# Designs tried in a protein design run: designed miniproteins, single chains, continued (4). Part 28

Each design is a single chain, and the fold is of that chain. pLDDT is the mean over its residues in the fold that is shown.

## One batch from the design tools (miniprotein)

Design m13012
Fold by ESMFold2-Fast:
Structure m13012 (fold): chain A 65 residues (1-65)
Amino acid sequence: GEAIREELVRLILEKTDMSEEVAERVAELLLAGRGDGAATLLLSNGASPEVAEEVVEEARRLLGL
């Protein structure tokens, strides 16, 4: 739901210096179960591999995946 999407956007913004627009796109990919796509988008927007992995793992925990 919306609450989970808001939590994912918050997580991405806390871990990265990305814009809200990019964070929302990453959150959509995570909600669709597209963790690899989310990681690629994070890396393409300047996240380190460590940060991208951390975001995807925390998102999986939040989504119960």
Scores: mean pLDDT 82

Design m13013
Fold by ESMFold2-Fast:
Structure m13013 (fold): chain A 100 residues (1-100)
Amino acid sequence: MEMASAFSAGAIGHAGSDVARRLGETVEDALHAAELNVEATEKALEAGDIELAERMVKLGERDVRLAREAARRQDPSALPRVEEMERRVREMRERVRAAK
C-alpha cells in the first residue's frame, strides 16, 4: 500500500493532466479527472504536502474548464454537474491557501 502511495504521486500529476487532455472530449471523462484531482488535493492536504496540493488543485481547475467546454458541445444538461465541480475545486483552492 505504501508502494501504491509512491506510485500515486507520479500517477496523480500525470494522469490528472493527461486524462483531462485526452478525454476532455467527453464531459464524463473530464468530470472524472476533476474528481480525481480534488481527491488528490485532499490527500495531499491530509499529508501536509502543500506543494503537491497546490499542483493538484491547479489540475482540477484545468479539468473543470475542459468539462465545461465538453458539456457545451456534447451535453448541455451536464452543466449543473460542471458548476458543482467548479465549486468543489474552488473550495479546495481556498483550503490550500489556508494551509500555507
Scores: mean pLDDT 75

Design m13014
Fold by ESMFold2-Fast:
Structure m13014 (fold): chain A 85 residues (1-85)
Amino acid sequence: VEKLKEKAEEYKKLGREASALELLGTAYFKEGKYEEAIKYYEEAIKLSEGLEKAVGLLNLAKAYEKLGKYEEAKKYREEALELIK
């Protein structure tokens, strides 16, 4: 977890903030830290558009499903599908 925070600082300095946040969200998700993954995915989608945002929204929906929050998961999945029409 601490190593992931260090990596986030590196990516931010490289100007790849949205990609860095998405990667951190995915890393926390793989560790089973779904609430932390959600926070990073939410920050990443604020900085993303089009297909990148759609991917972030699908990952956000998947994290909400893991927490049993099916209504939130459905909402974000539908938002993602609208972006890739």
Scores: mean pLDDT 79

Design m13015
Fold by ESMFold2-Fast:
Structure m13015 (fold): chain A 58 residues (1-58)
Amino acid sequence: SVLEEIKKLAVKGATAALNGDIETAREYFEKAVKLAEEAGLPETAENIRRAYEITLAM
């Protein structure tokens, strides 16, 4: 499903950030947000943006 694909991208972003690969993390989070927006899931897109901001601020 689209939701599972979005979750997979967000997890890849978080994993990249944990490994210190901030550029790759940003790319995956941006892909997850874009996919959520295209799927008509604005709350999901906003939740990913918030998680992205928190993860990269750590």
Scores: mean pLDDT 83

Design m13016
Fold by ESMFold2-Fast:
Structure m13016 (fold): chain A 92 residues (1-92)
Amino acid sequence: SSEAVGIIVEMIDRLRALGLEVEVSLEGDKVVVTVRGADERSIDIMRETADRLRSLGLDATVEVEGDVATLTVGGLSVTDMIALVLRGIGLA
């Protein structure tokens, strides 16, 4: 949905404004947002985003391994997935 794309883009912009590298990729039918150099504040932003996405009926999980945090989102349309990847790499 357009609202889910907006929520994820808002998260990406917030994390980049904090000076973090944010990568967006596709893993099968899921969008994966990877943040390197993640701290407590960035992880909280990602968890808050996952909660918002779950409230819209999407599958959203945050996994943290050392200083790498990953948000995985399932249930997006193919169009929404493509839009997020293009925005993540700066092409949209």
Scores: mean pLDDT 85

Design m13017
Fold by ESMFold2-Fast:
Structure m13017 (fold): chain A 60 residues (1-60)
Amino acid sequence: MEERRMRILVEVVTRLREEGFTPEQLEEAGEAALALLDRDPSASPEEVLRVGREAAERAR
């Protein structure tokens, strides 16, 4: 992964882990975050976090 992509991914997963999501929900959040970054490499960290959180909540 490019450094920027990895940095955003780590920040998003760390934030959601702090919110109490399970490892399974965090895996889905990470996959959704990576899919967004592959589709839109210019996506902001806030957009990636929103998409990741939505994916984690759907897995609940």
Scores: mean pLDDT 80

Design m13018
Fold by ESMFold2-Fast:
Structure m13018 (fold): chain A 58 residues (1-58)
Amino acid sequence: SALEERARALLEEARRAFAAGDFERANKLVSGAVALGGQSSEELVEEAKRFGREIAAA
């Protein structure tokens, strides 16, 4: 749960960074969310990976 909460916080911060045009920061935060979420939530990891692909396409 604590790992999921931190992973969700990183993912939300990544979305804010992406909205601000900071793609490098967004990618770093998404990678952190995937690493942290991979130990607790499959759905969270899938969401983070989808967002990572969106960042890569920008």
Scores: mean pLDDT 80

Design m13019
Fold by ESMFold2-Fast:
Structure m13019 (fold): chain A 99 residues (1-99)
Amino acid sequence: MVSDEELEERHERIIEALDEIQDLVDEIVDRSTPEKQEQARRLMEAAQAYIDDNTPENRARLVATARELGATPEQIAALLAALDRYIELVREGGGLVKK
């Protein structure tokens, strides 16, 4: 339903956005211990909830979770920007089920 080139470009941008999100999570929480791995998982769950439903409530939960894990305001802003970029890219690609 889309050209192979459009699919490839979108796929590339989605991967780039995912890598950015993962790098930012790793900056906030290193995965050096089981406790920190659980913290990273919790942050990713909050991020996934925001991706699934872009409500102010899910955004506030994500911000609160990142802050509890020691994220700076700059890291939180960068994470939100990366998530918003990913959401836009997936939404355009989610046209797979639309048109």
Scores: mean pLDDT 76

Design m13020
Fold by ESMFold2-Fast:
Structure m13020 (fold): chain A 62 residues (1-62)
Amino acid sequence: MGIAILELEFETEEEARAVAEHASKLEGVLSVEVSFDREKGRYIVTITAEGEKAEEVLAAVL
């Protein structure tokens, strides 16, 4: 049984939060975290998903 970790970068907190809220409602998503990368000046959304659902989750958030 595998897990997948997806990382998405956003310029604004509002965009990152909206994507994180959407991702948290998807089937097969285990956790969602939002963090700020100071070096890049970007917000990082980290999605942990069931491996079998990873492609569906990625397609839904992109």
Scores: mean pLDDT 82

Design m13021
Fold by ESMFold2-Fast:
Structure m13021 (fold): chain A 80 residues (1-80)
Amino acid sequence: MLKEIEERLEKYRESLLEQAEKKLSKEQVEEVRKKLEEIIKEAMEKIEEALKKGDWKKVLETLREAYRKMNQVYEEALAA
């Protein structure tokens, strides 16, 4: 489960980066990549801790927040 969640977040990151590469400079894409990587790392740490406690509500909240933050990074990069 933990590995499957991480793989889904990483696939979403790759999808956003592929879209970004079509519209942004190489340097801007690298900034987006770093921000998305940080979001996934923080989310996975929180999800792992929540799973250890059996807190499924916290797992779902953290996952939703991660997707929201990833989308925000992408949208803000496009607006700049």
Scores: mean pLDDT 84

Design m13022
Fold by ESMFold2-Fast:
Structure m13022 (fold): chain A 68 residues (1-68)
Amino acid sequence: MSAEEYGERAVRAARAGDLETADLYAAGVVLLIQEGKASRELGLEIARRLEEAGARDSGRGVRQAALA
């Protein structure tokens, strides 16, 4: 899956209150950022959407990966 697909699924899970599933998909986004397969801008957008959806810890993880 792409970082966009992982991000969408993570945000959807977070909005449903499933923070465990949100964190699993967010970890996929982090891995793709670390492998250079996702832009900084995309990572920051996914992090923002996760934070707004209430998955603050998952969003912080994605943000830190994007800023590294």
Scores: mean pLDDT 87

Design m13023
Fold by ESMFold2-Fast:
Structure m13023 (fold): chain A 75 residues (1-75)
Amino acid sequence: MTPQDIKDEAIKLGASEEAAELIKKAAEELGKKLGRSPSLEDAVATVLSKFGHADDTVGASLQELIDLVNELVKK
């Protein structure tokens, strides 16, 4: 899964363009650190961790995590 594929998947799950771009950027950064393509879940968790919401990823669905990123980018 490329960073572009991850962005496209996030948009399909209701991510705004702004949220999807942050998720793509996190996927690119995480991919470099891991030496492999990250999952969409890994990328979303990375974005939420940067906002100080790492604990909110525990037990949440991927849809709930994407909804949270959308809310955070609204400020």
Scores: mean pLDDT 76

Design m13024
Fold by ESMFold2-Fast:
Structure m13024 (fold): chain A 67 residues (1-67)
Amino acid sequence: TDEKILDAAVELFEEGGTAALTPKAIAERAGVSVATVTNWFSRGGRDEVIKRLTDAGVELLKEVVLA
């Protein structure tokens, strides 16, 4: 489930960049509720998204904003 959300976030980033990376868009792509995505973010999912996007960004764009 968490991996499915993470994969959806990465797909959205590849399609529309960070501007497309919203909880609503991720929820729709992953097939879960927005509440599920925001709860996942609160549990450290944001760090996983940032890490995966950083890895993808380094290979593709080399431009990912990290906290």
Scores: mean pLDDT 68

Design m13025
Fold by ESMFold2-Fast:
Structure m13025 (fold): chain A 80 residues (1-80)
Amino acid sequence: MEREKLLEELREATKEFIEKIEKAKTKEEVQKILKEWEEKFLEFGKRLEKVGPLSLEELQELLELRGEVSEAIRKALEKL
């Protein structure tokens, strides 16, 4: 239950982050958004550690979410 809820929260947070980073117009804005996301992601990491080892399916979803974040950052920086 907590694990599924955490994954849903992470998915929503990822969507919010992507929307923010895509709207950024300057390198400074991108850096600020990245810092906020880094702090939030660190907190998610601590919570994930408490739920124990992930299944292959859960790990796959986390990797996909990380990929979406990385791609959004890359595109935002390329627009600058």
Scores: mean pLDDT 78

Design m13026
Fold by ESMFold2-Fast:
Structure m13026 (fold): chain A 70 residues (1-70)
Amino acid sequence: SVVEEIYEYLNKVDEYIKKGDIEKAKEALEKAKKLFEENEEKIKDVATYTAIKLSIIGAEIDIELAEKKK
């Protein structure tokens, strides 16, 4: 499902951050965001919709914090 694909990319963001590959983390996040935006109307479950939206926000914050570390 598209929800599973979005979470797969979000999991890749976390993996890349842990490896220090911030550019690949950004690419994975953009793929997750694009899938969410293109399929937003198909995600009818409010809990799932909210969880994905919050996970994307969390990933954006994690990337920003990782970029500021020396």
Scores: mean pLDDT 84

Design m13027
Fold by ESMFold2-Fast:
Structure m13027 (fold): chain A 77 residues (1-77)
Amino acid sequence: EKERLERRRKLAREIADKLLSSTKKALKEEAERIKKEGEATPEAKAVLQLLKSLAESEGDEELAEEAKKLLEEMEKK
């Protein structure tokens, strides 16, 4: 019935949201480490690029702008 189908759709969305949330949290934690250490490795740049792309896709303008600024600072140095 429609209620059972909607409950299954909700569960699938919740699982996807949890995966996205955990990935975003891990990227944010690594970005904070990169910022504090002033790291300018290709790996650090890749992490910031991934965080920026993820934030842009979610419409998180503040997080996307923060990642962009860190990338610009890293590219200058």
Scores: mean pLDDT 75

Design m13028
Fold by ESMFold2-Fast:
Structure m13028 (fold): chain A 75 residues (1-75)
Amino acid sequence: SHEAEVLIKASAIYDLQGNREQAERYLKGALQIEPMSPREVAALYQQAKAEAQTMSEEERQKIIDEADKILKELE
C-alpha cells in the first residue's frame, strides 16, 4: 500500500505538470500493486492532487525519485 500510494502521488504530480503520459503510467503501476475500484482511485487521486499542490519542488522530486524506483521494479 505504501508503494501504491507513492505511485499515485507521483501520478498526481505529473498530472499537475501537464504530463498526462507519465501520470497514466504511474497510475497503472499503482493499480498493478493494489487493485482498486474506480471510486477508490478517484478519491485517492483527488487527495494526492490536493497534497501535490502544497508540496515544495524538493518534496515533489523526492516522491518522483521514490516512485521511479518502485515502477522500474514492476517493469
Scores: mean pLDDT 83

Design m13029
Fold by ESMFold2-Fast:
Structure m13029 (fold): chain A 58 residues (1-58)
Amino acid sequence: AVDEALALAAEGARAARAGDYATAVRLFQKASDLAEAAGYRGLAAELRRAAEHVRAQA
């Protein structure tokens, strides 16, 4: 559900701020999948881009 996607995205952002990029990437990817399944394709694309950006920092 979108609420779960937003919760995972928040956890991913927290992990990224802590420097745990591997965890952040995993959480953003999971959040993107949930957002897409819920029909929020724009949010899913944004979260996927966030995961790619964090991966580039690692």
Scores: mean pLDDT 82

Design m13031
Fold by ESMFold2-Fast:
Structure m13031 (fold): chain A 93 residues (1-93)
Amino acid sequence: MYAEKAENSNTVEEAKKLLKEILDELLKAGLISEEEKKKLLEALEKLLEKIKELEEKGEYVKEEELKEEEKKELKEGLEAIKKLAEKLEELEK
């Protein structure tokens, strides 16, 4: 089935698109600046790319074997998710 492989390959791109739409709504609501939107998108896109790389490596990647730069990128991505969640809660008010 051609659709199944296409769906799997498009998952990261669909996630990036959804993130852009969410960030656009937060910007429109005045809850983030254009600079914050750019930084959040950048950090979240890096996180998605790192998750994809780790999934492709499978059992070959242990936490102890992650490079300091990779650990930093993952932490920055998690902080971006936390900030996004806080801004979404403000949007609901």
Scores: mean pLDDT 68

Design m13032
Fold by ESMFold2-Fast:
Structure m13032 (fold): chain A 90 residues (1-90)
Amino acid sequence: SRREELIRELARLLDVPVELLEQEVEVLGLSVEELERLLRAARLRESDPEEARRLAEELYEEILKRLLDREELDPSRSFSEVIAEANARL
């Protein structure tokens, strides 16, 4: 899978376990396109570290905004939290 290839290559460049990066990708809801943008920024870091940081920061802001928008648009999240707390009390 292209997603798996991108995660594996990013993990190598960042010196991070593939399993940990896969979990982070899942939590953040990163798309293949977003992973490709992260990989481009990571590769650019050797030749232009300032531009690499700016690209990574812009992408991170887009991801964060999307996650916040999803939270506001998903009222079931509060319901899921109530269920999780109820299970913890049992």
Scores: mean pLDDT 69

Design m13033
Fold by ESMFold2-Fast:
Structure m13033 (fold): chain A 76 residues (1-76)
Amino acid sequence: SKVEEAKKYLKEGIKAFNAGDLDKAIENFTKAVELAKDVDPQLAATAYSLLANVYLEKGDEEKAKEYIDKARELGA
């Protein structure tokens, strides 16, 4: 299912983030969002929050805020 595939990408993204591979984390969290957004808004919101954390680590506060806002919208 799309939810199971999204969870796989979320796990791979977390592993990449913990290893310091920020670009790979972004790639995997973005795929998790794409798979989850129409079927599991809570999972997509989690992936957006993790994308925000990666962009904060990169020093991109503007992009981080964009993803925080997207995560909040999915919770409404």
Scores: mean pLDDT 88

Design m13034
Fold by ESMFold2-Fast:
Formats: structure tokens, C-alpha cells, sequence
Structure m13034 (fold): chain A 56 residues (1-56)
């Protein structure tokens, strides 16, 4: 179950970065809830990896 949450967070981050104009409030709330479930450290790691891929 935790792995599924991690994958959902990764997908949300990628979609937000690629679209650039995702719905801010709803997306942020979803992301925060998922981040709380899997933990801040894990969420930051995923965010860093996705951002690096996007920046590349």
C-alpha cells in the first residue's frame, strides 16, 4: 500500500510539472495528504527525483 501511495505522488508531481497549469488548491491538498501518508522524507525524495528528471 505504501508503494502505491509513492507511485501516486510521483505521478501527481510529474503531471503538475509537465502541465505547469494544474489546479493549484485541489492538487496541493491531494499531494499533502499523500505526503502525510507516506512520510515527509519519502515525499521529498520522490519530489527531488521527479524535479531532476523534469529539469533535465
Amino acid sequence: HMEELREEIRKIIREVLEKKKSPPDEETERFEELAKEIGLDETQEILAEVVEEYEK
Scores: mean pLDDT 69

Design m13035
Fold by ESMFold2-Fast:
Structure m13035 (fold): chain A 84 residues (1-84)
Amino acid sequence: SMEELLKQAQQLDDEGVERALKAAQEAGEEATKKVGPEEGKQEALREFGRESIRGLRELGKYFPEEAAEAAERARAALEKVLPK
């Protein structure tokens, strides 16, 4: 059933997905601070963060491993915009 699939997905990768989503959110927030008051850029980064977190959380209910991989890719992408 769908409910069992969701429970199984959460059990298989709950900690990994949640940690990755948290890291992606924090990286996104730090990136928006670094961009400064430029219009559009901050809004684009916030929108990217919101949609990425939402999508990955929904995907994680069905495909925890794929969601974890996507979250890691999102975090790596956000880390590239952080100060070196």
Scores: mean pLDDT 54

Design m13036
Fold by ESMFold2-Fast:
Structure m13036 (fold): chain A 60 residues (1-60)
Amino acid sequence: APVTTHTITLEFAGQRKEVTLTGTPEQIAEAVRRAGELMRQGKPLDEAAEEAVKISEEAA
């Protein structure tokens, strides 16, 4: 599957963080879903972003 790079802006509770994710489209979608779950659980935006990057990197 082709590896794709996306820059995504995570925004929650008035905070914003840009993250660059590299992986297959399916794995990038999973990384974004996981970040969303962490943010809804009250995790810091930075922590959610780090988890998204880790999931994406596992794709490479």
Scores: mean pLDDT 74

Design m13037
Fold by ESMFold2-Fast:
Structure m13037 (fold): chain A 57 residues (1-57)
Amino acid sequence: SAAIEEANKLGREARKLAKEGRLEEAIEKMQELVKTLEDDPVLKAIAEKELEEFKKL
């Protein structure tokens, strides 16, 4: 699925930004990932939990 491929790409970018200490940008990428998965409630819920973990960093 194109949406899943885009979500994986956004997730990799978010993790890279977080490792660089760029947490605000990482959170923005995770928010984009959640929006990309809006048509899949199960994957969206998982992504929303990961976003909340990023906010705790």
Scores: mean pLDDT 84

Design m13039
Fold by ESMFold2-Fast:
Structure m13039 (fold): chain A 60 residues (1-60)
Amino acid sequence: MLEARVEYPTLLEAIGAALRVIGDFPLVKASVEGNAVVLTAPDDEEGREALKRAVEWLTS
C-alpha cells in the first residue's frame, strides 16, 4: 500500500478533506487520524498517480 498524510488545522477540516477525496478519487482510501488525513492507494501505477493527485489537490 502507498500512503500519504496531510495535516489540517482542525479535525473538522480533516474530515471534510477525507470526504472530498472519497468522492473525487475512487482509487484512494481516506481516513482521519487526529487533525490529519491519511490517504492510501494500491501499489501500482494507477494508485500512485491517484495518490499523487489527491495529495496535490489537498495541498495546493
Scores: mean pLDDT 80

Design m13040
Fold by ESMFold2-Fast:
Structure m13040 (fold): chain A 83 residues (1-83)
Amino acid sequence: SLEKQRLVAQAVAHTILAVAYELEGRYDEAAESYKKAADLFEQAGDTEMAAKFYRLASEWYRKAGKVDEAEEMEQKARELEAK
């Protein structure tokens, strides 16, 4: 559907933004952008991509020292991978 295409396009835009934040050393903002991308892939029904980007968000939250947020993202990825 057009709605799913829109959600995927927005998810891709957030992944590009996340990479830009990584290059700037802005790890918490990179993590947040990967989380937004994962949320959008999940809404689009792409659970594989959603799980992948929740795992990436977890890695960058850990690098930013945000352990609780990292654990939340890791849990979301595991739940999607169990489906």
Scores: mean pLDDT 89

Design m13041
Fold by ESMFold2-Fast:
Structure m13041 (fold): chain A 89 residues (1-89)
Amino acid sequence: DISFTPGDLLNVLNDPSVKLIILMPPGWEKYVVSVDENLQVTEYYDIGGGVLSDILLRYSGDSFISKPKIPVYMPKSQEEAEKIKKKLF
């Protein structure tokens, strides 16, 4: 029952060791997963789906996420999302 906040996202985005953010769409697993340069999971958040994608799109063009320095990936299918989770967790 921990609600995800914009502050939680900013902490991840300000971590220079984060190399990839994986955003799970609504109806699938609702995680943001950050990984380091060794593909080790550093953090994950259950975000309840759509809110974080809107935040990421909003901040990708401004001072919070200046210039796409951290790639954001959304799985193309639920099966891909499940495979990513199994590999990272």
Scores: mean pLDDT 50

Design m13042
Fold by ESMFold2-Fast:
Structure m13042 (fold): chain A 83 residues (1-83)
Amino acid sequence: MEEKEELIKRAEELRDKYLKSDDFVDQVNAAFASMIEALIKNSKNLTEEDIESFKRILDRLEDPEYREKQRKAWEEFLKKMKE
């Protein structure tokens, strides 16, 4: 299925992109993209709902506004954990 192959490619490209970043949030998102890639590859019976969900997740990870919200949330979390 073309959509499945496209989603795998998007997840791989997103992982590789974020792994090149020195940003903590980007590194976390790289790990998450890698997990999504594995889930898609190992799913034999992807429904339209599954494809829609994976597209939504990848779109969110690619969204600069969402990434900025993630960054602020992680910075607040890390600040709370600092001695």
Scores: mean pLDDT 77

Design m13043
Fold by ESMFold2-Fast:
Formats: structure tokens, sequence, C-alpha cells
Structure m13043 (fold): chain A 74 residues (1-74)
């Protein structure tokens, strides 16, 4: 019983950490003038505490991963 509560807490913390990291990257892209329309919609959903669609999450997640890799090589 307590194990399920612990697993749920760990999953929630993982999701919250990912959201904060994604919001940080999106805010950086916005300041740099590089925010796409899909990224803007994704950011607005995260700021409202709403869950993005799986399709939008996959698209923007890929773009943000590519951005991080590009920046790490600069």
Amino acid sequence: SSLRELLERNRRLGRETTRLLELGILKTLEKEGELSEAQRRYKELLERGEEPSEELRNEVGRELSEYVIKRAKE
C-alpha cells in the first residue's frame, strides 16, 4: 500500500522536474526570439497547469532535446 504511494510521489516529482526544466528552456527560447508556435502553445499549457496532448508533448519535447544538444556543443 505505502509502496504505491511512494511510486506515485516519485512519478509526480519526475513530472514536475521535467515541467520546470521544459519551462526554463521555453523561457530562454522566448527571450532569444526563437520560440515556435507549437512551443508557445506548449508553454501556455504548462503555465496553466494543463496537460498538453501526447502529440504536442512529443513534438516540443524533441525540439527542446535538440536545442539542449546544440547548446551543449557550442
Scores: mean pLDDT 78

Design m13044
Fold by ESMFold2-Fast:
Structure m13044 (fold): chain A 83 residues (1-83)
Amino acid sequence: MELKEALSDPDPEVRKEAVIELGRIGEEAVEALEKALSDPSVEVRKAAAYALGKIGEKGREALEKALSDPSEEVREAAREALE
């Protein structure tokens, strides 16, 4: 299963696992993780914010978008990751 395809899976648990694995891959996953920040699941968007923070500078621009997320949990994760 391709991880980018897993981000479109109807099961949010499958999408969350794909996001965690993309975070382990690092810089090459930044584009896919940025797309995951628009996921309907709060848990998936929160995981994407943490993964982008772990990647560091290359994930910073995408992570700044998470500061505008409608969920406080995702905004807090983004603020923590940007520190």
Scores: mean pLDDT 81

Design m13045
Fold by ESMFold2-Fast:
Structure m13045 (fold): chain A 104 residues (1-104)
Amino acid sequence: DLDKVLELIRELIEAGEKKVSLEELYELTAKALELAGDNEEQIRQIFGALWFALLLTFGTMEKAYEAFKEIVEKLKEEGKLNELQKKVAEEALKEIEELIKKYS
């Protein structure tokens, strides 16, 4: 359901603004990905919202990147990512690495 995914994306951004724990960002991300399933656009929007939330939480690209990587690894370890979600997460990590190289 797109509306529920959009609600969770909003909650992710609000959580970043409030500088909540990585565990809360992890839980919101996992729930949003569960609802998105194999919808590639929604998966990309969720990882984009997570990246933005982590930037709000940590204030630097380098710290946000390490936190993003930690959340992705935990999602993989707990079996919370399907194959498409793993691929999109790996693409997001590479995109963030290139962004850091360009602006650091």
Scores: mean pLDDT 85

Design m13046
Fold by ESMFold2-Fast:
Structure m13046 (fold): chain A 80 residues (1-80)
Amino acid sequence: MLEEELRKRAEEAERRGDWEEAALSYALLGEYYLKQGDLEKAREYFERAAEALRKAGREEEAEEFRRAAEERIREAEEAL
């Protein structure tokens, strides 16, 4: 249920051009899947969050976020 709510929120934010809200929703989806051990979906949603940050005009923050997310996924891969 949480996944569906976050996905709907992200899709609605994208339709409105609210890229800040879309980025937040995608980042939360990435965190959710990371905690579940679904690293492929975690990476997918973290990349979508970074893309939304770029579309919001926050390109530097998007690259920092993407790099940090990639490192967290590598750490999770090593732990599993």
Scores: mean pLDDT 83

Design m13047
Fold by ESMFold2-Fast:
Structure m13047 (fold): chain A 64 residues (1-64)
Amino acid sequence: SAEEELARARAAIVADPNNAEAWTNLGKALKALGDNEEAKKYYKKALELDPNHEEAKKNLKEVE
């Protein structure tokens, strides 16, 4: 579920705040819950950590 994905992404970020994939997964979970503004914020955070993160770029375009 999106709530389980949210919990997993948050745990991954606590373990490693520089994990761009975890920030992207947090954004995806929030988008699934209808929070596009928060999703956009965390996709941008993922791209700050890894500018070439293709999944974060694609998902960011979907919430703009």
Scores: mean pLDDT 86

Design m13048
Fold by ESMFold2-Fast:
Structure m13048 (fold): chain A 84 residues (1-84)
Amino acid sequence: MNEEAVALAEEVIALAREKGLPGIVAGAEKVLELAKKSDKGKLAIPFLKAAVEALRRGNFYLAAGAIAAAIKLLSGKPLKIEVG
């Protein structure tokens, strides 16, 4: 289990919930699930860090994009992430 990727995904979930962004919450929960299933969770760390920073700055479309990129990287399949 990749503890850093898991912790970052949980931080994205918490920030997105505080800001009322259910689409980003669902996307981050998917990243958390995928990171727990494989050692490839480490590859998502830069995207999760970018999502945290984007959420803190109020840049919700960049946060959604970063989460979508993390899901594609971990699953090999694209997933549409909605901001609201």
Scores: mean pLDDT 81

